# Designed miniproteins, single chains, continued (5), part 28

Each design is a single chain, and the fold is of that chain. pLDDT is the mean over its residues in the fold that is shown.

## One batch from the design tools (miniprotein)

Design m16949
Fold by ESMFold2-Fast:
Structure m16949 (fold): chain A 68 residues (1-68)
Amino acid sequence: MAEEVMRRIEEFIENIDNLSVEEALEEYRRLYVEAQRVLTNLTDEEKRRRLEELVNELGEKVKKKLEE
């Protein structure tokens, strides 16, 4: 579960420059909600830290995309 969400976030980050702002916002919303759901039940501290780092990177990438 956590690994799958992490993979999807990494794929999204890699492809964000190829998406429209609208497409990026829609996918960001889905990934953010899914990541928060996973984080709520995630007890592995290392995986939790990694997922939180990816969620922060995701937010920064989306913010930068919106500023373009």
Scores: mean pLDDT 81

Design m16950
Fold by ESMFold2-Fast:
Structure m16950 (fold): chain A 90 residues (1-90)
Amino acid sequence: MAELRRLRDEALRLIEEVSRQLSAIFQRGYATDQELDDLIARLDRAIQLLDQAIRLAESLGDSDSVFDALLMRIVVESDKLVVERIKKKL
């Protein structure tokens, strides 16, 4: 239970950091390859944390936490596709 909350909260923090950086990139109208690579790395870490949270929630029989983590994972994967698309346009 406590470990599951920590994994989820760390993933949420990474998602919020990525969201803030993407907002700043859109506001200034450009991004560097390094900035985009850093965003992809943070999103990949969030996916790993969510995969750990899903496995832990499954082992605990916590179906609500499994569902919440799966939904967050879909959002993170969607954000990663956006960042990859921006990188291809550079």
Scores: mean pLDDT 85

Design m16951
Fold by ESMFold2-Fast:
Structure m16951 (fold): chain A 68 residues (1-68)
Amino acid sequence: ELKERAEELEREADEHWRRTVELSGQAMDAAKADSAKAKALNDEMAGHFTRAQRLREEAERLRKEYEA
C-alpha cells in the first residue's frame, strides 16, 4: 500500500511539473505583451512547482519506509 501511494504521488508530481513547464512558457510569452497576465501565470506556475516538490518529497519518504 505504501509502495502504491508513493507511485501515485510520483505521478501527481510529474503532472504538476509538466504544468509548471507549460505555464513558464506561457508566462514568458505573456510578459512581452501583458504584465498582469504574466504575473498571474507566474503565480500559478509557482503553485504547481511547490506542489510538485512536496509530492516528490513525500513519495521519497514513503519509498524509504516500504523499502526498509
Scores: mean pLDDT 82

Design m16952
Fold by ESMFold2-Fast:
Structure m16952 (fold): chain A 71 residues (1-71)
Amino acid sequence: SDAVRRAAEIIRRARAGEISYEEAVDQIAEIAGVELSDDQRAELTRVLGVLLHSGLSDERIAEFMLARVRA
């Protein structure tokens, strides 16, 4: 999907250190059309950090993060 493709590019940039994990979470939430509370943003930032070190592809992480921000 277009959203997964766009989110995967954001995940790639976070992995490369081009953007912060917080910036990546904010941009993924924007793609999903969701406004996050401070607590949600902090938790999703932590989750992204774990996923980036899990061996999952950027596309799989993007799918997970989009589902999680929409939950």
Scores: mean pLDDT 89

Design m16953
Fold by ESMFold2-Fast:
Structure m16953 (fold): chain A 77 residues (1-77)
Amino acid sequence: SDEDAALAQAEALIKIAEKKGVKEAIELAEKAKENIASNPDLARELLTEAQALLDKAGLTLEDKKEIAKEIEELLAS
């Protein structure tokens, strides 16, 4: 579902943001999680902002593959 996909994305972004020490991305992704069910448009905007901060912080190809794998594993659960 869209809700499950958004939740998986938020969780994956939190994990990579913690690994890279990007506190602002953690805060945005956590706020997105809080809003997935009640305000999905806001959640999508917050996830986009978190991803943009991580991209600016220098996500490698390996980091992006790790994010994709985490999302797949969360959705398979």
Scores: mean pLDDT 84

Design m16954
Fold by ESMFold2-Fast:
Structure m16954 (fold): chain A 67 residues (1-67)
Amino acid sequence: MEHSVEELADFILRVAEAGHDPRAVAEALLNAGYSPEKVAEAFRLAAERSTDPVIAERLKQLADELA
């Protein structure tokens, strides 16, 4: 199943806001066959949509490391 970048971003943001490790989400997506570029884009969108600046910064850092 192929998810859009927007769908992945929503999922990533939900997981991060629930207090789970977003790094684990990145690893799971890469293991599922998603490209690092697509995962990085999803993390950037999730960061832009976050209302919590600490979560936003973490998601941006992961996006930069994955690209």
Scores: mean pLDDT 81

Design m16955
Fold by ESMFold2-Fast:
Structure m16955 (fold): chain A 70 residues (1-70)
Amino acid sequence: MQVTLTRVGDTVYVTGQDPADVGKVVEVLRQAGFTQAQASPVAPVVSVPGGDVAQVATALRAAGYDVTVR
């Protein structure tokens, strides 16, 4: 699955996943130690407050995601 990471301020946003897979992205990130990872209630977006882009990318790649960083 293809996902895109974008950093805005101190928050990393994960986009590009299907709406049905948003919960799986949150689960993967929480299991990797990003306990603040949460799904947006209005869009297929996951936010990771305080997340490091490189560490978030590494966790998602380890779970089998193709990760693009912007």
Scores: mean pLDDT 81

Design m16956
Fold by ESMFold2-Fast:
Structure m16956 (fold): chain A 87 residues (1-87)
Amino acid sequence: VLEKLQELEEKAAELARKAIETGSLEDAEEAEKVLEELIKLVEENMEELSELLAKEYGLSPEEIKELIERGIKDAREMMKKLIEKVK
């Protein structure tokens, strides 16, 4: 799961960077699709991820879940701003 999450995160970042460099709406939309796929995978594995990361960082699973949810919100806001600028 973590390996797949890293792959999707890297792919979304590369596509977003390419969209910024080229002004390509298609690349920006593709980056959004990859980000939504990443979010879906995180949400589907939230219990497992929150437990694993809680053990890693010495936090509660509930605290990790709150951090993940905030990260998702921030990522979506950033992607929306990217698409608005490229359009």
Scores: mean pLDDT 78

Design m16957
Fold by ESMFold2-Fast:
Structure m16957 (fold): chain A 73 residues (1-73)
Amino acid sequence: SARDAFLREEARRSVETIALLLHYERTGELGEPTEEDLAEARELVETLPPEELLPLIIDGSVLELERAVRRVM
């Protein structure tokens, strides 16, 4: 479907955002994603069902905003 194609392309543009979520889930810290986190994010973007991609993008985006806020405090 057009929606599924759109979500896949948005996830491909959001690899760093998803990698940040994976890093946070693994470590509990708002740090920089590792190359392993980035590689896992790229694999998930291509292998997960489209309906599972949107929550990852949303959750990762929330963490990006939280990290940005902490940097200015």
Scores: mean pLDDT 86

Design m16958
Fold by ESMFold2-Fast:
Structure m16958 (fold): chain A 76 residues (1-76)
Amino acid sequence: TNEALIEHLERLIKMIEAMMPYLSPEQQELADKIIGLIRQAIEALRAGDWETAMELFREIEELLREFAKLLDEELA
């Protein structure tokens, strides 16, 4: 359900926010941008705007990929 997806996204935001004190300034900037896009995706989902939500998910996926690279460690 959309509600379950929204809850998952809200948990992802909280996880990223919990990591913030341990991140470099460059990683923090990227994390803030990701959080902003996730919040926009949640709003689009609540509005029933799936086209906007899907485009935002594409952008979030790309930025999460960049964020993983900036962590300097490969997560198995």
Scores: mean pLDDT 81

Design m16959
Fold by ESMFold2-Fast:
Structure m16959 (fold): chain A 110 residues (1-110)
Amino acid sequence: MLSEEQVKEEVKRGEDLVREAEESKDVSRSASLLSAAGIYASIAKLGGLEKEADRVMGKIYKVSGDIYKSLGDLDKAVESYEKAAEYYKRSGDEKAAEEAEKKAKEVREE
């Protein structure tokens, strides 16, 4: 239904929203931006860019982990980083997956 060009634009919108969430000092705003990014990732997946959509989902969960860690919710931070690693593996981004797994381990060892 969407052209490949349009689906790629949805991926970029998702990535831009994740970046804005990461840069935001407001947890509620970050949560809203990550939720919107998840919608764009879902559209990209339906449009056939499943690996790119999974990479955006990995970024969403990584930023969620960073937020939970900053709030002292270490259990949710670990869960979020583990989900980030899973999505990055699905996307083929082994380096990002290893970095997310390392973050989960570091939080677990605190």
Scores: mean pLDDT 85

Design m16960
Fold by ESMFold2-Fast:
Structure m16960 (fold): chain A 99 residues (1-99)
Amino acid sequence: MKNKLAEMEQNLAELKKIRDLAKAGKATPEDIEEALELARKAVRISNEIMENGSASDKEKALALRREIRETLAELLRDYGNAVKNPGLLKLAEILGVKL
């Protein structure tokens, strides 16, 4: 579980770098695809921790999942605003509540 939590933390750190690129108006479509893949991997790891982890590991995984969701929502909002895509803005709003 320690290695799985560390992998989630690393995926979150990489996701935050892409968020910062989106905030600066420098994110590419390829950066967004990478961000979605990082979030997908982190959710998969979170599910494995929720099945097999201790209560402490599960609490940490849920906290990381929340931060990943919030980071992804910010990223999609800033990117959606830059490319003027209302669908991405709506997706960011939904993710800020559920993912």
Scores: mean pLDDT 81

Design m16961
Fold by ESMFold2-Fast:
Structure m16961 (fold): chain A 82 residues (1-82)
Amino acid sequence: SELLERARQRAAETRELRRKYGFDFDKLVEWLAERVGVPLEFLKKLYEEIKKKIPDSGALTNLEVLARKAEEEGKSLEEVVK
């Protein structure tokens, strides 16, 4: 399934990031901030807000999805989360 292949790709990307940064949340968020071009403090606050809204889901994965969408659309992360 196309959907399953996409999900597997996302899981592989997440594992690659965690392997590279050793599950260090601060380093992962710093990497995303540099990649998307937004302040680290903004991403940390966004992560906490996502975690409050959907605490039992992959908050980091949702943050990564939003950051990638901002990058792909050429928008600021703030515009994408609206």
Scores: mean pLDDT 61

Design m16962
Fold by ESMFold2-Fast:
Structure m16962 (fold): chain A 96 residues (1-96)
Amino acid sequence: MAEEYYKKGLEYEKKGDYRTAGDYYLKSGLIYIEQGDLEKAIEAFKNAVKSYVQAGDIVGATEAIVTGYRAVKKHLGPEAAEKLMKEGLKVLKEEL
């Protein structure tokens, strides 16, 4: 499931539908968190943030970071959550 949503994110990104791409990357990241795969979760969330910014949806990009932070904190602890937040904020800053 996580890999399937990530592939859909890539598909919609190639079509220029950045908002839908962001939604699929976000879904992928949340499932990777449930699977305990922090590294793949961070990459999916970074792609979600970037896609939302490319769609002009800065609110959506920020909400993706907050959602990821909360999910990682719940499943993997506060240090892992801080790592995801820092990586997401870095992407947000670089795309603005």
Scores: mean pLDDT 87

Design m16963
Fold by ESMFold2-Fast:
Structure m16963 (fold): chain A 85 residues (1-85)
Amino acid sequence: KVVYTTVTGTLETDGPLTFALGRNGEVVRSEGETKIKSVTLSDGTVLEASDLQELAQKLAELGFEVFAMRQTSATTHGLAAVRRE
């Protein structure tokens, strides 16, 4: 039996963040030099990442593939990631 774990995250940034995800959840395109200030996951885990590429790498190391991301305000963004257990 295959089980999936889904996690959501909130990102605080220095400004607007635009990007595209690839087939494996990698960041394919991002616009501007916006920096990530903080990342908090739905389980309360805080991740240290300065940009989307570093964040995606750290999530991949935990087994998570990012499948959705959206802007929630001018400086906040939400993400969703899934892991096959």
Scores: mean pLDDT 70

Design m16964
Fold by ESMFold2-Fast:
Structure m16964 (fold): chain A 66 residues (1-66)
Amino acid sequence: MSELEKEIFARLDELKAKNASVQELQKFTSDILVEMYKAKVKAEEQVRVAQYAAEVLKEIEARKAA
């Protein structure tokens, strides 16, 4: 993984640990994906970030339901 990808994953993990709102997670994910598109980051890295963000969102929703 790139350093950028590691930093993004760490921030997503922090949001999960804080039980951040769905809105906060979606805003962070949208903002970072837009920046990655502008920077022409490899599509593979963008897909991994999007997939992990979706996984974190599911975990946050599951914690609220439990």
Scores: mean pLDDT 78

Design m16965
Fold by ESMFold2-Fast:
Structure m16965 (fold): chain A 107 residues (1-107)
Amino acid sequence: LPELRERVAKATLEIVRIAKEAGLTDEQISEALRALTDAVRAGMPPEQAADLVVELLEKHAPLTPEQRERFRKAARDFAESIREVLRARGTTAPLPQPAGAPPAYKP
């Protein structure tokens, strides 16, 4: 997973950079990254996870419109990268559902 690790690292650095520019502490940044990771693990879409973390950070410091948009983009990239890492780690077997698919069901 070296490419995914690089993407996560780049997104993390961008998040840290923007958050520090906004006056957030390392502890608050770590909390935000953990919340973002937990949201993705819970099955939240990357865009929704990014929005949730932006709102969480705005509780600590006001973001300029530019910082908010940059952060939202970086958080989404981070969330997407984490989701891909989780999918790659979780690809151990197909669901234990009996293969032999019932006749194609389409509502």
Scores: mean pLDDT 73

Design m16966
Fold by ESMFold2-Fast:
Structure m16966 (fold): chain A 92 residues (1-92)
Amino acid sequence: MEEEYKKLVQELKENIARADRLWDEMLKLAEEIGDQERVDRLRRNRPARQATAEKLLEAAEKGINPETIVDVARFTVELLERAVEKLREKLK
């Protein structure tokens, strides 16, 4: 139980880091496409998304719905990966 909990928190930290890297990749791709409106929106929205991730990590570390929080983080990474792939398709 306690060891499984530590694994969930570690997975959450890894997924938060992955989401941040995918956000950087989306920003780079939007710049390469020349979509200035998307670049500005991504830069503007990043602090709010980072603040949300910090709150979710704090809640999970306190034992508040860690499994649900990890599931949300997994889903967020999947959405961001799909968004990155769609942007890459525009460069082909």
Scores: mean pLDDT 83

Design m16967
Fold by ESMFold2-Fast:
Structure m16967 (fold): chain A 85 residues (1-85)
Amino acid sequence: FEEKLEEIEAEARELLASTDNPLIKNAARCILEAVEKLKQGDIFEAEENLGLAEIHVAICKVTGEDLEEAERARELLDKLEEVLA
């Protein structure tokens, strides 16, 4: 559990640092908040931030901008959903 969260956190930090797309930055920040909330045991706030990140990724995909970064963010969201299951 904790090892998976650490992996997601590291990848989200890298994505946040490397992207210039504001939607991807917002998604990465929400993923980092979700990880922090999970570490605190706050599943409700973690789920809310996961949902917000999902919305940012979806908007990015419909705009057609930075699709590779949007796919990376989606993969991190899928890993977080697996941790929550």
Scores: mean pLDDT 81

Design m16968
Fold by ESMFold2-Fast:
Structure m16968 (fold): chain A 77 residues (1-77)
Amino acid sequence: DLELFVEAAKEAGALRKEGDEAAARGDYATAAQLYREASRILREAAEKLSNPGLSAFAREEAEWYERQAEEYERLAR
């Protein structure tokens, strides 16, 4: 359970780093896509986690990534 969460968090973190680099060069469309993918990974992990605390935490992180993606989508326009 914890290991599944840690792996999902690492994958999301790597996508966040790529998204932050895209945003730094003004590529907000790519940043939004990467943040949406990170959110998807964490949502999938939350559904598979049997520990309610870890599931809730993964869901909260997924929501944060989704809000960041929405902000980048707004900036891309």
Scores: mean pLDDT 86

Design m16969
Fold by ESMFold2-Fast:
Order: structure tokens, then C-alpha cells, then sequence
Structure m16969 (fold): chain A 99 residues (1-99)
């Protein structure tokens, strides 16, 4: 089952990366941070429950964290060399602002 757990962890990371990017594009930085935290916790728990060796689990968690950080940065348009940064339709596209 460990290989399936690793595959599922990668899927969780990719899904969370898309969610984080969507939240960042919408200006919901708190929601993006929460999504990162929840995804990281789910990945760690999944790998631990599946008995993935600590060394492999640490590598997967680190890779997931890097993926989420990159997704957030790209969505935020943090390329300081490009005045346009990222193109985003957050004002009308997400519609997820609670209040």
C-alpha cells in the first residue's frame, strides 16, 4: 500500500497546489495558507498511516511543500522582473469571498 499512499500524496499536493493558486489569485491569502497547512497535514498523516519510511515521507513532504510554495508564488505574480506579473481574473473568476 505504500506506493499507493505516495501516489495519493502526490495527487493531494497537486490538487492543493491548484486550490492554493486559485485562493491566491482571488486575494484570499488566509485561505491559501490554510489550504497549504491542511494539505501538508493530510500528506504526513497518509504517509504515516501507510507505513512509508520516514526518509521517503520526509522527501515527499518536502517536495509537496515546494510545489505548494511555487504554485502560490506563480499565482501571486511574484516575478519582480515582469511588471505584469501573473495574469489573474481573481476579481470576477473565483466568487468565493465569504463576507
Amino acid sequence: MKEKAIEEAEKIAEEAAKRVAEKVAAGDLDGAALAVEEAMERIRRLLEEAGVPEEEAREIVARAAALLKKAAAEAAGTDVNDPRGGLGGGAGGAGLAPA
Scores: mean pLDDT 72

Design m16970
Fold by ESMFold2-Fast:
Structure m16970 (fold): chain A 107 residues (1-107)
Amino acid sequence: MEELRERVAEATLRLVSIAKKAGLTDEQIAEAVRRMVELVRAGKTPDEAADEVVRILESHAPLTPEQREEARKAAREFAESIRDLLKARGTTAPLPQPAGAPPAQKP
C-alpha cells in the first residue's frame, strides 16, 4: 500500500504542477483532482478519466498542444495510480465466500 500511496502522491504533484503552469487556481486543481477520483470510483477507465480531467483543465485555462499532451499523460498516470490503490484496498477485505466447501457435499 505505501508504494501505491507514493505513486498517487507523485502523480498528483505532476498533474498539479502542469495545471499551475497553465494558470489554474488551487481550487480549480482541487476540483479536477476530486472529479478524477469520482470517475475512477465510478469504474471509468484511466483514459476516459484522463480525457475528462484534461477537458476540465482546458475549460479553466488555455493549454498549448504540448501542455495538453503533458497534462493528459499526467492525468492518465494519476487515474491509473488511484485505480491501483482502490483495487489494493478492496483486496485487503476479500469478498466473503460461502465457504471453500467442495461441490461434493456427500462422499
Scores: mean pLDDT 75

Design m16971
Fold by ESMFold2-Fast:
Structure m16971 (fold): chain A 70 residues (1-70)
Amino acid sequence: MSDEELRARVEEILAPYDLPEEQREAIIDLVLADPSLLTTDPQAFAARLREIIPDPELLDRVGRALLTYL
């Protein structure tokens, strides 16, 4: 998958959550920096995602969506 395709896929997954642009771009940058992190170290991915999304309920929903659909 190209970086452009991966960006588009993350945007599609995040669209229902209506995240602020800054949070959305930070999540996209996180995934693009290491696309394998979700499978190789999901705990490290979760820790970095928590720094972007401080709301625990939103974090759980977004994290679950990324793990399921990405």
Scores: mean pLDDT 79

Design m16972
Fold by ESMFold2-Fast:
Structure m16972 (fold): chain A 60 residues (1-60)
Amino acid sequence: SVEEKIASLKAEIDRLRTELENLRAQYEKETDGKKGAILLIQIAALEGAISVYEDIIKRL
């Protein structure tokens, strides 16, 4: 059902938000420039994924 699809997408958004918070916490503690740059790329990718899933829900 549409409700089941929305629930599944919301669960995925919650998972991605938790991952994002974990990566941001890692970034705040990271002192290595190369590792910090990789963390910023991963953060940007997760922010993009969350935005895409939120847009899908709005169109359902």
Scores: mean pLDDT 89

Design m16973
Fold by ESMFold2-Fast:
Structure m16973 (fold): chain A 68 residues (1-68)
Amino acid sequence: DNKELAEKLFEKAEKEKNEEARVGLLSAAEAVKEYGIEAGLKGLEDGIKEIKNKEAQEKLKEAKKLLE
């Protein structure tokens, strides 16, 4: 269910203190909600490539596992 996965990503973003990870999680949640799981996965993958902070990259990789 795309809605449940999007809500889970929004919840993770709300609790996230790392700004780069938070932005990536919010973007992925919006993509899942509007366009489905594949769009969310693409958003997370693009975010991981662009983010310089290792902690933020790891948090987006964790979120990617939720969509797989």
Scores: mean pLDDT 81

Design m16974
Fold by ESMFold2-Fast:
Parts: C-alpha cells; sequence; structure tokens
Structure m16974 (fold): chain A 72 residues (1-72)
C-alpha cells in the first residue's frame, strides 16, 4: 500500500467517525444531520479516488438520506 493511498484511507475513516459521532445524540438536530451528511459525502469522494465505487455510492446514498431527514 503506498503512502498516498494510506492517507486517503485514514482521511475517509476519520470522516466516517465524525459522521457517526454527529448521529450519537438520541435526537440529532438538523445541523447534526447535515454535518453527518457532509462527512459521508467527503468519505465517498475519498473512496472513489481509491477506486471503491460501490462503497462511494453507498456513502453518497447515506448522505442524501441524512439531508432529506434534516429538511423534514
Amino acid sequence: MDEEEFELEVEAALHIIRAVVSLLPKNPTPEDLREAAEHYRRAAELEEKMGRTDVSAEFRRKADELEAQAKA
């Protein structure tokens, strides 16, 4: 594994962790939901750069769901 790929994996993992942390409150606010969605989108971009298109698509789907919930 090259150093650049490792950095992308770590950055993606940190975004996923931040998204999950934003969703930990029992009643996340619309702002928490939007923050989680943004982190999933960034993780999706990093996964796509690593050629993990399926994982990227799943994270984009989760981000869209969270944004829809924030607007409801």
Scores: mean pLDDT 81

Design m16975
Fold by ESMFold2-Fast:
Structure m16975 (fold): chain A 86 residues (1-86)
Amino acid sequence: SAQEKIEELLKEVIEELIEELLAAKDAKERERLARQIAGAILMIEDNKVALELAEKLREAVEARPDASEEVRKIVDETIEEVLKRL
């Protein structure tokens, strides 16, 4: 269906943005990317897919000891919002 194709493309974009977040050298850029990724995840209507992507974002951020408290807060708030839909 068109919806399935849109979600597959959105998933690919989110995964690319997570790679950009991990490669970002500037704290402000990391925060911008984290917010962009969170917003994209929250646009996904399939709650299982949204949760899977939110978990991937969390794992990526947890692998970085240099992740800011702001970035961690964005991730936690994104997971909480997705869980409220379940």
Scores: mean pLDDT 81

Design m16976
Fold by ESMFold2-Fast:
Structure m16976 (fold): chain A 100 residues (1-100)
Amino acid sequence: AVKREVEEEEVVNPITGEKLTVIATTLTEGDKVRIFIDIYDEDNRLKARVEADVVGDKVDVTIRLDPSLSDEEQAFIVEYIKNYIEEKFPGATINITVER
């Protein structure tokens, strides 16, 4: 059986003041865990999509950023995702790939 959990959070970028809606979906099947995170702006435009695959003590994360985002907005999103994954899987080896 596949276990599905959905989390929603509103975060504010302290540099830009922009409000973002973060929707994280975690799918667990046995020892396999996948996480999908979609980040939307105040106009409900998709600004980032994240896929994370957990295999043993490793988490491979791919962050796809909207190319219209400023460098400061991109940095905030990447740091937020890194912290989210580190808190969810403490002690795991985390590999992050960023695509634009």
Scores: mean pLDDT 84

Design m16977
Fold by ESMFold2-Fast:
Structure m16977 (fold): chain A 92 residues (1-92)
Amino acid sequence: MLREEVLRLAEEADRKLKEAAEKIKAGEKPAEAAEEAIRFLREAKERLRELRERAERAGDEEAAELARAALEGAERAIEMAEKLLAEAKAKE
């Protein structure tokens, strides 16, 4: 189901962000952790965009709405991760 695909992708994004945040807090290669998170989030954004288009074509308004919300979340997360990357690189 499209809704399940959106939710699973959102769960993966949450896990990756949490992992990156923990590594940054611990000082474990913070720039690499942030870069990895940004790459994953950008990839997830493209997948979410495709899922949204498929949901809209199928008339699944609920799945389309979930994908839209997840896309907005991914965009905000990318902005935050980019700021963390800039801060980490400034301290290297």
Scores: mean pLDDT 78

Design m16978
Fold by ESMFold2-Fast:
Structure m16978 (fold): chain A 84 residues (1-84)
Amino acid sequence: MEKRQEEIAELFREFMREQFEEAVKKLEEAKKNKDEEKIKEYMSRIVLTAGFLGIFDGDEFLRAMVNKDYKTMEALAEEAIAAF
């Protein structure tokens, strides 16, 4: 039983990391295409996945997400990318 829970936790962390890496690549593409809707989508995904992975203290990124503060989300996304 224990080994299955550990495997699931590892898979979940790997999945979140993959989602983060994919969002970073997609954000770069969206910026090149000047697709503002996609830029906002991928910045939010980067912030959420980085927050889940424990890069932020929780308060700052949640506040930015709730307030749809895309300037703060952009700064947090850049911080998360630099941390990985």
Scores: mean pLDDT 78

Design m16979
Fold by ESMFold2-Fast:
Structure m16979 (fold): chain A 64 residues (1-64)
Amino acid sequence: TDDRIRRLEKESDRYRRLSEEHGRRALDFARDGDWDGFRRHLDLARRYRELSDRLRREAERLRS
């Protein structure tokens, strides 16, 4: 159980970092006036955030 929770938390943290990285890239594209790059990386940031949140909630369920 603890190993499974740890794996889910680690995976959630990985997706959170990916979300943050793509969010920063989106801002860089917006600064350069590249709206296609902005939108693409903003969408990726959103998807990774959703994955991170889902895995974190699953870890919480297993802990309770």
Scores: mean pLDDT 87

Design m16980
Fold by ESMFold2-Fast:
Structure m16980 (fold): chain A 94 residues (1-94)
Amino acid sequence: VEEYLQRAVEAAEELARGLREIGKTAAADAVLAAAKRLQEDPLAGGEEVRAAVRDASLAANGVTSATPEQRRKIAQAAARLLGAVSQLKRALEE
């Protein structure tokens, strides 16, 4: 359980860093806020993280100046975050 929570936080920090590199600071802040909520309430925070990741992905896709490498790093961090949230939910349901 704690390992999945740590992985989610690390992935959220990586996603936020990538979002800031392309100028999406508001989306980065929202992702970090959702990750903090996940630490406080892992069941309710999971849906907030999924919503923040979706909104961040839409914001990143709108940035025509973002390089393919920047988009790949953001997508990989988002996938890692969503994977960790799904693993955490399964562990808490047992």
Scores: mean pLDDT 82

Design m16981
Fold by ESMFold2-Fast:
Structure m16981 (fold): chain A 73 residues (1-73)
Amino acid sequence: ARAELEALIDELAAEIDSEDDWFSQASLAMVLMSAAVALTHADRLPEEEVERLVEEIRRKAEETLRKVRERKE
């Protein structure tokens, strides 16, 4: 679960780095911040709660990436 949050952060950081549109970058950065905050609490939470947070943040990341892609088209 912690490794999944770290992987998600790396994935979002790569998307932000490849993004030319500043408000698309800002939208992605907000999701990245959510994942980073979750990671800081991962060591204190039960594994099941961390897995749920990963799922919720991943769903939000996918929604945000979809909107960013629609914006480019």
Scores: mean pLDDT 77

Design m16982
Fold by ESMFold2-Fast:
Structure m16982 (fold): chain A 98 residues (1-98)
Amino acid sequence: NAVERIIQEAKRLLEEAKKLKDTDPVRALHLASEAAGYAKVALEFDPDNEEARKIYEEAVKLMKELEPKLTPEQRQLAANEFVAGALRAVGILVDEEL
C-alpha cells in the first residue's frame, strides 16, 4: 500500500508538470524532478513495477525536454526537488509502518 501511494503521488506530480510545461517551464521542471524522486524510491522497493518505471522514464524525459529552456540556477533548484521528492516518499513508507 505504501509503495502504491508513492506511485500515485509520483503520477499526480508528473501530470501537473505536463499541464504546466508550455506556460510555466520552471515549475514544470521542478514538479517533474519531484515526481522522478518519488518514482525512484518506489523502484528501490519494487524494481519490477512497470507503472513506477514508466513514470520515472516520462519524468526524466520531460526534464531533458525542459532543461534547454532554463538557466543553470533554475536547473540546480530542480535537482533539489528530486531529493525532496525522494525524502517525502520515504516518509510515506515510514508512516505506513508506524
Scores: mean pLDDT 84

Design m16983
Fold by ESMFold2-Fast:
Structure m16983 (fold): chain A 69 residues (1-69)
Amino acid sequence: AAPLTDEQQRVIVKGTREVIAAAQAGNRDAADAYIDKTEKELEALGASPETVKNARDSLRRIADEEAAA
């Protein structure tokens, strides 16, 4: 697997925290916006389409799990 750059990893960590907080607050729209923001920031940093997709899918799963808790 292609390794994440330090900057890409920081974007994912920040995005994960924002998505968890929004989902736990019951704010689906905010969680969706943070997922979209993280995807676009990763694309801007030159992340592969596979990396972007994996991050998006992971954040969506996290959002759904946290919203159901």
Scores: mean pLDDT 83

